# Designs tried in a protein design run: designed miniproteins, single chains, continued (4). Part 109

Each design is a single chain, and the fold is of that chain. pLDDT is the mean over its residues in the fold that is shown.

## One batch from the design tools (miniprotein)

Design m15783
Fold by ESMFold2-Fast:
Structure m15783 (fold): chain A 61 residues (1-61)
Amino acid sequence: MVTLEVEVDGKTVTATVEGDEVTIEVPADMSDEEKLKALLLAYQKALEYKRQQELKALEAK
């Protein structure tokens, strides 16, 4: 389980990655557009993290 942070319009959004699932916690005062942008950024960051973990598994052995 990994916690990732993304910043949208000066606000911090927390994403928790568990296997193939991503849970995103957004501030209640965030606009719908900011929420959508935060979801996209958090999802991209989760995919990049998963790819980096695969590469590290190959390099660390």
Scores: mean pLDDT 75

Design m15784
Fold by ESMFold2-Fast:
Structure m15784 (fold): chain A 73 residues (1-73)
Amino acid sequence: SASLEEQIRSRLAAAEKLRELEEEYGPIEHINVEIEGTKITAYVLFENGKAFKITVEGDKVEVEEISKEEALK
């Protein structure tokens, strides 16, 4: 079972990565976040048309560029 501390750590890591991307790509148009314990998946669409999938699990943060259509599903 995931501890509360592990869940908080994953959420903070996701929030920090999202902040970094917003600073680089500008304002967010749409965001969809799915949380399963320590696993966080965020689909982010920026106003400039760039879209990313952010996956966080513990200390591991992965960012993948995706299509606008995928971000809106």
Scores: mean pLDDT 82

Design m15785
Fold by ESMFold2-Fast:
Structure m15785 (fold): chain A 100 residues (1-100)
Amino acid sequence: SQLDIALETLEEIEKVVLDGIENNESIEKVNKKISEVFHKYKPKLSEEAAELVDKAAKELYTFYAYLKDLYDKGEISKEELIEKMKEKAKELKERVKKEL
């Protein structure tokens, strides 16, 4: 279903972000990998599903960039960064489930 493909896309994007945190990858590298995942799945998504996934991916990346800055400044722990990213990804997946 379109919902299954959309959720799979977001789960792969979540994994890219979490792997980026574990491997201390640059924000630019993580953003490029998110874009690569989205473009890989885009041909399988309807226009509506692709728009919802794109919006969710951008929100997840924006939140990641914000928290990564706090982490780099020593204001939050790596564990807090990971937990907050997982919570945000879950919120975005639930939103997509409601809208598709």
Scores: mean pLDDT 90

Design m15786
Fold by ESMFold2-Fast:
Structure m15786 (fold): chain A 56 residues (1-56)
Amino acid sequence: DELRERLREAAERAIASGGGGAVSAGGMALKGLDEGMTDEQLRRALEGVERAMAAS
């Protein structure tokens, strides 16, 4: 899934950034991917990760 790949890549970048909020958001996103997120949950998680990276 394109959304799953984008979320995984964004989460990995967020964790690599070292910002506390970004690392937390990235970790939660990776956990959610393992738990089988819906498309809506994937989109919301991606928005959260991108926002956390922008703030960090």
Scores: mean pLDDT 77

Design m15787
Fold by ESMFold2-Fast:
Structure m15787 (fold): chain A 58 residues (1-58)
Amino acid sequence: PKNGIFDAETVEKVEELLKKLGFEDKGYLTKEQLDAADKDGDGKIDEKEWNELLEKVK
């Protein structure tokens, strides 16, 4: 969907976060993680929620 496309920079950061968690090989979780991080349900991840994900990593 056109409206449900995440920003390229956000996607890349999410992938880096997943790699830190050990899901670098999966890549599968990239889509699932994006959906889980998207608490707004707009199909977009705000930097605020992005920071919350980073808190889990460190």
Scores: mean pLDDT 56

Design m15788
Fold by ESMFold2-Fast:
Structure m15788 (fold): chain A 61 residues (1-61)
Amino acid sequence: DEFRARLQAILDSEPDPLAAAIRATKLAVERGLSAQTVVDALRALGHPRTAELVGEILNSL
């Protein structure tokens, strides 16, 4: 999955959860993905804090 690969690349390059969340949110909006889809993907990749932050940002848009 191209989305998951790009998401993993963001996580690997951004040690700060907030910076990673901002980049993941931009990717989600670009791809037209639901908040739940992105949150579930981040949780599956072992990044629950980043998932929480992305969910908050996407649900506030």
Scores: mean pLDDT 81

Design m15789
Fold by ESMFold2-Fast:
Structure m15789 (fold): chain A 84 residues (1-84)
Amino acid sequence: SAEEEQKKKQLEIYEEKIKKLEEEIKEIIERDPRVTEELVEEALEQLRTEGRLSEELEENLSPLLIANLGGLILLEEEIEKLKK
């Protein structure tokens, strides 16, 4: 149906945006030795479970990285809505 085709196209757009955000996050990790993959995974888990970051994570992460992580979570939520 036209609705199923639109949902599929929207899903592909969201998946492509996620891929770009993941690539940007990876570049930040490579450029800043204070930002580790473990720290990024901890931040993503806190955002998924608590909807917010601890003060320690906020101090260790740049505003740009926090924005990219937040964008990733929002896209994950939109994908879940499309699967319903």
Scores: mean pLDDT 81

Design m15790
Fold by ESMFold2-Fast:
Structure m15790 (fold): chain A 86 residues (1-86)
Amino acid sequence: SAREEQSRALLDYASATAGADLLRAKGLVTGYSPELLRRQIAALDAALAAIDRLLAVTDNPALAAELRAEAATLRAERAELERLLA
């Protein structure tokens, strides 16, 4: 059902973004290792995938605009972390 799909997409989004936030916070406190950078990139990939799923099920244009802006910010962060690994 549409309601069930929306609920799953929202929970996936909340979980994935929380995971990315936690690894970001860990990097700021402990400093970055190549292992932590790779884990943070993977968490950002999961968050971006969750945003795409939530975008597919939302009919709210304001929420869609906010999610696209968030995705752009996360993609820029991901590119910077890849630069740090190089």
Scores: mean pLDDT 88

Design m15791
Fold by ESMFold2-Fast:
Structure m15791 (fold): chain A 66 residues (1-66)
Amino acid sequence: SKEFEELARLGREEFSRKSEEQQQILQDIGERLRRIGDGVDVMLALLRQGASREEAGRAGAEVAAA
């Protein structure tokens, strides 16, 4: 029936939209993890140069939040 075909189309559209949302979420997670990694690297570099834990932690947090 036409109603069945319309429901099937709507179901496919919803599935496609949710799949795209999942891909976007994974990309966002990956980008956030990269920034956190960059922040940790900055923190460790500053600590190795003799910066305080507070100073290094602040700088690392600023990079991770960017």
Scores: mean pLDDT 85

Design m15792
Fold by ESMFold2-Fast:
Formats: C-alpha cells, sequence, structure tokens
Structure m15792 (fold): chain A 93 residues (1-93)
C-alpha cells in the first residue's frame, strides 16, 4: 500500500483525474467527493483512505459518521429521518 501525504495525495488526484484514470463520485453518506482509481482498482477518499471495494469504502464513511452521531445519542438512519428544524437543534452545540 502507498502511504499518502496530503501533498502526494493531492498531486496524485490532480494528475490522474486529468489523465482520465480517476472517476469522481459523490458519497451518499457524507455528500463529499471520492474517487475510483482505474489503475489500482481502488476507491480513494480525500483523507487518503483506500478500499478495494465500494462497499468497504461506504462502510468506512458510515462508521465515521455513526461515531460522530453516537456522541449526539442518535443513529445514522434516525438522523436522516429528522426534519431540518430537528437537525438544527441537534447541531446547536
Amino acid sequence: MIKWTAENLASYIEYHESEGNLEKKVSPVTKGEYYYDKLTKKYIGKDGYESESEEEFINYEKENKISSLEGMGISLEEFFKLSTEERIELQKK
């Protein structure tokens, strides 16, 4: 596995996206961008996380989101069922 620095990761994404080697995707969990690397056949997050499957990548994002929401005493599914007003109340800290 390649050990990413912030600079190396940014340079890698910029170069390989321009060459058409990366597919930019939007996470259903975080709404942030992630990439599929056609050369390595891995999914890469902007934090440098790599996974060989999209399922593992999405599960990684879910676990990180769940850990954040557990600090608020709520599940991921319950959070997404909340109204805009209820979400604002939860995040007012």
Scores: mean pLDDT 67

Design m15793
Fold by ESMFold2-Fast:
Structure m15793 (fold): chain A 71 residues (1-71)
Amino acid sequence: DDELIQNSSDEQIEKAKTIARAGAEGRRYSREVAGETLSDQEVKDIADRLIGPALRSIKLHDEIEKKVAEE
């Protein structure tokens, strides 16, 4: 995770943080629909865990965009 962040642009990191936060809020909503409540700290912890997956997704998308642009 840390190495992935260090090898990423500031733009990719900010986008990953935005996606991770949205994902964490989505999980809060899903838990509330199921009758469970997440604290703000739990949502933050989920968002922190989602940064790595979001960043990997952004990098994969950038690679796909590059391949499509070459064809």
Scores: mean pLDDT 77

Design m15794
Fold by ESMFold2-Fast:
Structure m15794 (fold): chain A 75 residues (1-75)
Amino acid sequence: SGIAEAMGEEGRRAAEEGDAETALSVGRTVVSAFATPETRDKALQYGKKMAEAAKKKDVEKAYQYGIKLGQAAEA
């Protein structure tokens, strides 16, 4: 989906720039906008993993966890 792709791109950007805090904030905003009570915890867990990968400058993992965040939020 467009949300999953956007979150993957945010993860990549955050990892390239070393800006994990912005990625975490954006992930929380997406969860608040799109997740249900049933999907929220899983989506937040992926957001945390995206931010951790971004902090380590792991572009590939940050992108993949961003995709998973968006997918989980829309489930």
Scores: mean pLDDT 85

Design m15795
Fold by ESMFold2-Fast:
Structure m15795 (fold): chain A 80 residues (1-80)
Amino acid sequence: MKSVVEQIEELKEEAKKASPEEQKELLYKVLIAADKVKEFRPEDVEKVLKIAEELYELVKPKLSEEEVEEFEKRLEEIKK
């Protein structure tokens, strides 16, 4: 079974090859996984957040203003 960190790294690699719509879906999946890591594997949360932030920066130029606000809010909630 792949670790959650490995799954998140795979989602980031998928996003590099994906369409803009698929990149948004992959970013949502990473954020959901980060929330679960915070709950079940707090030792991995820093690594997962770093990957999520890198993916967010990759996707950000393709997001609407409303989508940027939503993703930034989700990232801040995970950091807490």
Scores: mean pLDDT 77

Design m15796
Fold by ESMFold2-Fast:
Structure m15796 (fold): chain A 61 residues (1-61)
Amino acid sequence: MSQEEFDLEVELALAQIRLAIAENTLKKELSKPNPDVEKIKELQAEIDRLRAEIARLESRL
């Protein structure tokens, strides 16, 4: 394993953790009686960005 591969694996793991946090936050917001539509949009955009970043990192491994 090269240093670059190791750094990519660490970055991938961190991105996966961030994705899990964002997904859990979105689920909590959606479970409210009056969900914040703007917050939901922001969380969905963040989830989409993190999924794209994970795919990019996986393609480089």
Scores: mean pLDDT 84

Design m15797
Fold by ESMFold2-Fast:
Structure m15797 (fold): chain A 96 residues (1-96)
Amino acid sequence: NREEIRAFAQLSPEESLQHALRLMERSAEEDPREKKLWELVKKIQEADEEEREKIKKEVIKYYMEELGLSEEEAKSKAEQLVANADYLRQQQAQLQ
């Protein structure tokens, strides 16, 4: 979603995280490509530091190849995805 990526880039870091979480949850139900990204978030959530770097590289490739993003945009998006996964891991640890 070109429009959603553009809007996402203009939000504050906190608003970007909240928007990304809501968007990913909603989109995972509607769009198979977004479902793949949501599955990657879940994998990052369970991953250690080394595995996170591996998954981050896979996310960067996905954004570049499937969504046509530049390397810099793909890296920024992958960093947001990792931050989203960290946030979810923190939330689930509190609910446990």
Scores: mean pLDDT 67

Design m15798
Fold by ESMFold2-Fast:
Structure m15798 (fold): chain A 58 residues (1-58)
Amino acid sequence: SAEAERVLEEIERELVRESLLTGRVYSKEEAKAAMIERVKERLSGEVREEAIKAIEDV
């Protein structure tokens, strides 16, 4: 959905920005875990499940 896509793009931009500011390097698995936690904070119900599935399928 548009809402899931918007939130995923927002979280991805935030993690990239934080990595650049802190010098932290994420593995693929660490990045996925961080994205899933942020999705759980911002989304609920079916939209949350859709966003989590999109992250896991990468």
Scores: mean pLDDT 82

Design m15799
Fold by ESMFold2-Fast:
Structure m15799 (fold): chain A 70 residues (1-70)
Amino acid sequence: MKELIGRMTEARREGRLTPEEGMVLSLRLQGYSQSEIAKMLGISKSTVSKRLRRAAKVLGVSQSELSKLG
């Protein structure tokens, strides 16, 4: 958890992670489900999944690890 937050902040600062990808990842780390995040941001669940996948790739973690957090 702590490592992921630090890496997310660094990726955002370096422009490797978009604000939208960082926001979706942050909400997931806070325990929100993909469906809840989709509703909160007004986007499709598919878009949330795609953004989480890209964020995971940038941070060097598997999508499955992010799924275990919610």
Scores: mean pLDDT 73

Design m15800
Fold by ESMFold2-Fast:
Structure m15800 (fold): chain A 63 residues (1-63)
Amino acid sequence: MSKKKLDEEVAVSMVLMAYSIAISSQDYQGGIDTLERLEKRYSDYPSAVKLAKEKIEELRAKL
């Protein structure tokens, strides 16, 4: 249980980092591609999947 919680926190942090990089570099398409890969990689972590989907839609709105 504790390992799954820590892995989910790491997954959420990776999603937020990818989003921050996309915003800072203004590479919104690259950010979407990275977030889609992270969503698949962390598919077992619902908080990370939900956040990745939300951030993908935010980046799409900027294209």
Scores: mean pLDDT 81

Design m15801
Fold by ESMFold2-Fast:
Structure m15801 (fold): chain A 94 residues (1-94)
Amino acid sequence: SADAIRARFAEAVARFRAGEISEEELEKQLVSLVLEGLDLARATGDPAVVDATRAMIAEARAFVRENLPAERAARVEAVLDALEGELARLEAEL
């Protein structure tokens, strides 16, 4: 569910803030969760899932920009830009 994906996103951020996971692991988890949100939106066609996934992309973008080294943040933001483009295209088809 969208709520379950968002809860796992919040947990990944919390674990990173606590020093429990690396920058590499955070990057992998954030991208994976956005992909899960996009796949759920595509499978369900539910506008609420689209909105939750868009919010998660915005939160991930803000978090990496503020908390990761510039080179890694830029790399993650480029991936998020591509996924946001896919989400926008999917929303236009609903």
Scores: mean pLDDT 86

Design m15802
Fold by ESMFold2-Fast:
Structure m15802 (fold): chain A 67 residues (1-67)
Amino acid sequence: MEDEIVEKARKSALEMMKKLGAPEEVIKAFEEVAKDENNPEALKIIEEFEKKLLKEKKEEMEKLAEE
């Protein structure tokens, strides 16, 4: 049986993603990874989304520093 901690983390992550306004494709990718850990397509979607989010945050800070 899967760990209760993993299920709790998954539910929290999905709710946070929905609250942040993540596209449904990313939310579905998160659910796919939770059910099938080795899903390269879903992992790629999540990884790209996270990298884009981090890059945008860094660029926003740098843009603010330059005006």
Scores: mean pLDDT 70

Design m15803
Fold by ESMFold2-Fast:
Order: structure tokens, then sequence, then C-alpha cells
Structure m15803 (fold): chain A 73 residues (1-73)
């Protein structure tokens, strides 16, 4: 999970937003860690925004917010 997340960050910084989405999706599928899930959804939302996929970005942002809120309760 962390490996896939770090790969996603690298791809995002290289402006490979399609690759970043794939890597963050893999991180989300492999992880049950709420902190990593919140970050992966958040970064995947940013990648979707760069691709002009605003509806997917909004859904991921909402998921990240929900998970982050649960971590602080």
Amino acid sequence: AEEAFNEGLTLFNERNYEGAVEAFTKAIELSDDPELLAEAYGYRALAYEQLGREEEAAKDREQAKKIAQELNE
C-alpha cells in the first residue's frame, strides 16, 4: 500500500496524472489504514482535477474528508 502510494506521488510530481490515478487506486485497494486511505483519496482527487475529471475528483475529496473526520473522533 505505502509503495503504491509513494509511486503515485512520484508520478503526480512528474505530471503523469493518469499513472498517479492508477497508483493511488492500487494504494486504496491494498490498504485498510485510514490515514493512508485519506491521503490516497486526496491525492487521487488532485490528479483527477488535473485530468479535468471533476466529478471523480469531488467524490474522492468527499471520501478523504469523511475518513479524516473519523480519524479525529
Scores: mean pLDDT 82

Design m15804
Fold by ESMFold2-Fast:
Structure m15804 (fold): chain A 85 residues (1-85)
Amino acid sequence: MEIKIVAKRENWEEEYEVHSETSFTLTFKTDDKEYVFEFDENDPREYAKLITPEKVTVYVGDDPEKSKEIADKILKEQQEIAAKK
């Protein structure tokens, strides 16, 4: 898979273009924050794992659009949990 990687944290931002078949990052922007989802080759059948404080890890298969859909769902659920606190 080939994907453009954007990683962001407070007072810092990096952007990479990756031509690799083993790893990639999905970046999602909400109204007040950006979240970074990272793929792990070793677990291609896993779909998601939240890693704090600043990253969310998503394990994906062969369908990047499906992985994005799952990542969006997880991001929404995490936002709802945060709002409850």
Scores: mean pLDDT 44

Design m15805
Fold by ESMFold2-Fast:
Structure m15805 (fold): chain A 100 residues (1-100)
Amino acid sequence: SMEESILDFEWLSEVSGLYFQADVIIRKSTDPQLIAAAQQLIQLLDELSARFKTLSFDQRREVIDELRRILSELDNAPPEDQLATIQAAIERIQKVLAQL
């Protein structure tokens, strides 16, 4: 349906944004804790991506909305808060996965 196509587009937009944020950290950061957190985020996004295709429409909408909030928080985090923000994102995605 058109609604399914829009949902798929929104998913790809949010998930690609999170992958991009993590990839930038891995390539540009000198902080080993931040690099490790970014690598963990990628692993969780891979797991979420595998499960996403089996979710109901409503569950996919809720996941997309949560990822949009997480991406916004990461995009707006000052450098001093970046590690805490990515660790919070990891916890939130783990909670989402546990509830699926």
Scores: mean pLDDT 88

Design m15806
Fold by ESMFold2-Fast:
Structure m15806 (fold): chain A 80 residues (1-80)
Amino acid sequence: SKLEEILKKIEELEKELQKIGDIIAKNPNDKEALKEAKKLIEEISKLIIEYLKLQGREDLAEAVEKYTKELLEAIDKRIE
């Protein structure tokens, strides 16, 4: 189903984000790793928002959009 496909994509991207997170934990100033983490967070968040909207949870989708924006802004400050 579409929901199962979305959840599978989230799982795969979360595993990739975990690998990048391990790199950042060892080198917190790795700007390329931070940029890759940002891309993965953006993609994961879009899929979570789609999943929540398909479940009729617009309230949670809006909350995820807001928190993701704040998180990405914080990452951008660390990259520069």
Scores: mean pLDDT 87

Design m15807
Fold by ESMFold2-Fast:
Structure m15807 (fold): chain A 101 residues (1-101)
Amino acid sequence: MEEKARKLAEEHVARIEAGIAELVSDPATRARLVTFVRNAVDHIVELALKEGVEQAKKAANTAVNAIRDLLRRHVSPEVADRVTALIKEELDRLIKELEKL
């Protein structure tokens, strides 16, 4: 289970990183956002495996709000909304895949 969950997390992080690379031009903001996403994904996976998907969903919502707040300080509102939507969709997909394990 844990090995499969980590592989799924890595695949979703890679998709998020690719989307960030396309939408966020500033390298420092990109690096910070990638670090936040990676830490959030690790926490979401741990919660899904130990406590269940409902706790993972709550953590994902908290992470998405924190990411939106970070982005609003560094990019345009339009870019912040697009990046936030991309991350939310990928985290929602990850949680659905973890639920099937």
Scores: mean pLDDT 86

Design m15808
Fold by ESMFold2-Fast:
Structure m15808 (fold): chain A 79 residues (1-79)
Amino acid sequence: DPRELIEELLRLSETDPRAAILGLIGLAERLKRQGRLELAAEAYERAAELLRKHFGDNPAYQQKAEELLEEARRLREEA
């Protein structure tokens, strides 16, 4: 269940935020390929939240978070 996996990755973010972020992006990309656009958008949004929370002091990661949110917005428009 992708929603349960999102929750597990969010729990992982408390100990390993980098692994959690990469896991959420990978999950989002797989869901996008499967046409599960709303769930892919949710996974991208969660990855962006973690990037801002844990790496918000780095401009490159701030830009990456914005790119993920823009992709999520586009996917929700297509769903």
Scores: mean pLDDT 88

Design m15809
Fold by ESMFold2-Fast:
Structure m15809 (fold): chain A 83 residues (1-83)
Amino acid sequence: MSDENIREAARQLADDNARRAEEYAKQGRLGDARLYIDSIGHAINAAIALGDQETLKHALLQQARGYEAIGDLDSAAAARELA
């Protein structure tokens, strides 16, 4: 598998999980939303392993969006600072 395919997969995983987190947060299902936010960690780890700062920034911003959706503003701010 090429590094480009891994980068694209990481971006899609971050986007899909952030969207799911927002959907579950709107339903008041904060525990389910947090599981999807935690799954963005796989995209972050993939970006770190590749040394891809652009994909890392993207995944961190998607994780921050998920944290904002559940009202975890401190975790959202921390993710944005790392991005």
Scores: mean pLDDT 87

Design m15810
Fold by ESMFold2-Fast:
Structure m15810 (fold): chain A 68 residues (1-68)
Amino acid sequence: MPSPLEQQLEELLAEVLANRDTLSAAQIEQMAAYFREQAAEFRARGRDALADVYERIARELERALAEM
């Protein structure tokens, strides 16, 4: 079952993708980089479940960027 945090991050991702036409590729790239960096930081601290959520969001943003 997805956690409340995972649901919140998924809703944020959906909102970003819904407003993609108002966002530049550079902004989406910066967001993906941020989530990737946070995932690495959480993984380094042994917080693997949280790192997995952030990595998933980063991958979805990277996928959206690749489709632009």
Scores: mean pLDDT 78

Design m15811
Fold by ESMFold2-Fast:
Structure m15811 (fold): chain A 92 residues (1-92)
Amino acid sequence: AEKLIAEGEKALKEGDYDKAFELFTQAAEQLVKQGMQAFLDGDYDRATQLLNKAADILKKAAKGMKKAGDYEKAKQLEDAAARLQALADQVA
């Protein structure tokens, strides 16, 4: 996930919002998968950490989509981040 986040941040800084969206979405998917596995393993602390990190990455992607003028994708990312944050708060 860390490499995808770094590449996504670079793409965002370079104004390549489509690439940033793709990279941040992939990073968030990896973090959610790891967080759900941690939850199933009973590691609620790690599950909460990973889900919160995924939510933060999706919020960053949403900000990039707003800069690109894609408010529909930005809203989808913000809604997904809110759901992950709510899940993390429930697990914690």
Scores: mean pLDDT 82

Design m15812
Fold by ESMFold2-Fast:
Structure m15812 (fold): chain A 80 residues (1-80)
Amino acid sequence: EKEEKIKEILDEIDRLTQEAEAAVRAGASPEVLDEIIKRIFELGDELDKLDAPSEVVARAIGHLLRVIGLRIAKELGLPD
């Protein structure tokens, strides 16, 4: 059950990361990316509470850093 929950959370993080990339391409406001970052952070906290393996946590951190990078690029007016 916990393994299934961890997989569901990772799938949601993957989906949110794709949503962030699509939002950048669509010219969405930086606030949209802020909301996605917040949600990924919340999901990462859920993984920690489930005592997820370090490799799973590292993957979640990678997705979070990816979206943060997109947010910074958007703030600086960099092209997609």
Scores: mean pLDDT 81

Design m15813
Fold by ESMFold2-Fast:
Order: C-alpha cells, then sequence, then structure tokens
Structure m15813 (fold): chain A 68 residues (1-68)
C-alpha cells in the first residue's frame, strides 16, 4: 500500500524531528524533515525554532495517527 508506506515514512520522520527539536537540535530536526520531503517528492515546512519544530512535528504525528 503506497499511501500507508508514505504515511509511515512521514510519521517516523516527524517522530525523529520532534525528538531532536525537544532536545534543542533544530538543525537536526530540519534536516530530518528535509530528507523526508525529498524522499516523498514534496516540500515540507521547516520551522526555524526548536519550539516551533516540536509543535509542527507533534501536529503532523497527530494528523497521521488519524489516517493510519
Amino acid sequence: DETLQRFELLRKAAQEAKRLAEAGDIDGAREVMREAGRQLGVELELPDTADDAARASDEMIRQLDEVL
């Protein structure tokens, strides 16, 4: 299932980005999201602060949990 594989990839990336952002590693969080976007062929929003990155990642995980 291509859709489930894409959502799983994005969910794992969002979980990793949240972990990095919560640890204060904004550059790492941005890189994880950039790589996920590259693999999915889409442009993902890259927050420029750790707090924004953590919130964005958490929201993405929440949305993906609703469709997975």
Scores: mean pLDDT 74

Design m15814
Fold by ESMFold2-Fast:
Structure m15814 (fold): chain A 66 residues (1-66)
Amino acid sequence: VPEFLKLSDREKKLFTVASLFDKDKDGYLSAEEIALLNKGLRELGLPEPTPEQLQYLETLIKSLNT
């Protein structure tokens, strides 16, 4: 995915965390998985991702799993 190489370190870290919470391995995030991601980020002291960042992460996960 060419856009993946343009991500900031923060966005790449969000992608990694999001992939760990993709429980069904279908390449998209459910509302439950997004809630777990936000909880995990809070415990790590990281800011919650924006809706745009979440949509972008879902797109990247889907692209990599296709």
Scores: mean pLDDT 61

Design m15815
Fold by ESMFold2-Fast:
Structure m15815 (fold): chain A 67 residues (1-67)
Amino acid sequence: MEEVVKEAVRAALEAAKLALEQGDEKTLQKIEDLMQQLKEAFQAGDIAGVKKILDELKKLLEELKEK
């Protein structure tokens, strides 16, 4: 659980940095929304939810790197 949460936080920080550098405010907002969902899933003990959020954050990060 903790390692998956750390991975999600790292992916979110990297994606947020790229979105900010590119001026992509919509992607930055999506990252904020996903981080809120991550907090709720973590507090609920929802490991599957945490993994889904990590996957979505990684997808956003890949999309930002392609620009």
Scores: mean pLDDT 80

Design m15816
Fold by ESMFold2-Fast:
Structure m15816 (fold): chain A 62 residues (1-62)
Amino acid sequence: MEEEKQKALEILDRLDRAGREGASPEEVQKLVDELLSIKNEDAFVEAMREAAQRERERALQQ
């Protein structure tokens, strides 16, 4: 993956794990802010889509 896409995916993966593994909402928000700083439309959207799918899987545990 391109560096931008790799960074987006890395942050999204951390975001997903942070939320799932009990990180505080503040930590999650910091990761989201980092994601938003990545100005890479295509890579960002694709990474976001994958992270969203994983987040939905976590929602099943609610």
Scores: mean pLDDT 69

Design m15817
Fold by ESMFold2-Fast:
Structure m15817 (fold): chain A 56 residues (1-56)
Amino acid sequence: TRTAPAPPGFGPEDPSPEQIARAVEAVKAGKLDEAREISGLTDEQIAALQAVIDAA
């Protein structure tokens, strides 16, 4: 299916906590691209994860 970007629906925006945990591990290992693929988060969300990990 190919159409213009429709108005935002409810859509699942939040990945599961399991996916988040996997993404965090990937970020810690320096695999940002894998973290994005695992969680489906935006680049902004991945950057936020890095900031949190760095602060901890």
Scores: mean pLDDT 67

Design m15818
Fold by ESMFold2-Fast:
Structure m15818 (fold): chain A 77 residues (1-77)
Amino acid sequence: SLLEQADEYDREGLQALSRGDFDEAFEAFKKAAKIKLELGEQDKARSLLKFVAGQFRAAGREDLADEAEKMAETLEV
C-alpha cells in the first residue's frame, strides 16, 4: 500500500541520517512526503519536512535544511 511505502521511505531516511548520508536521507524523505501529500495528509507531510529540516540544520547542512523548510512551507516536493 502507499501507506506502507511511505513508512518504508521514512525508515530508509532515518537510517541514512544515522549514517550521515544526508543526500540519500533527503531523497527518501521527499518520497515519503510526496506519498503523504497524495493521500491528502498535508499536516503529516509538513511535520515530516519540518523534522527533516531540523535534522539537516543540526548536521550543518544549511542547503538541505533550507530546501526542506521551503517544501514544508509550500508543500511542493
Scores: mean pLDDT 88

Design m15819
Fold by ESMFold2-Fast:
Structure m15819 (fold): chain A 67 residues (1-67)
Amino acid sequence: AEWMRCQAAKDYEAKTPDELTIKKGDTVLALVDELKKGKLVRAITPDGREGLIPADYIGACGGTVTV
């Protein structure tokens, strides 16, 4: 799948076990197909945590990564 390196626009606290807690300015890898849908986006942190983040909490994106 293709992932894009993105920076968190705002702090987000996970509301379900499937969601990911992030802080403003955190770097995440976001699944490109889910970013295009503008709903919940599967993301992976550099430390290996994975979960869903609402697309509106994901800010600046640049540099695609294929994994």
Scores: mean pLDDT 77

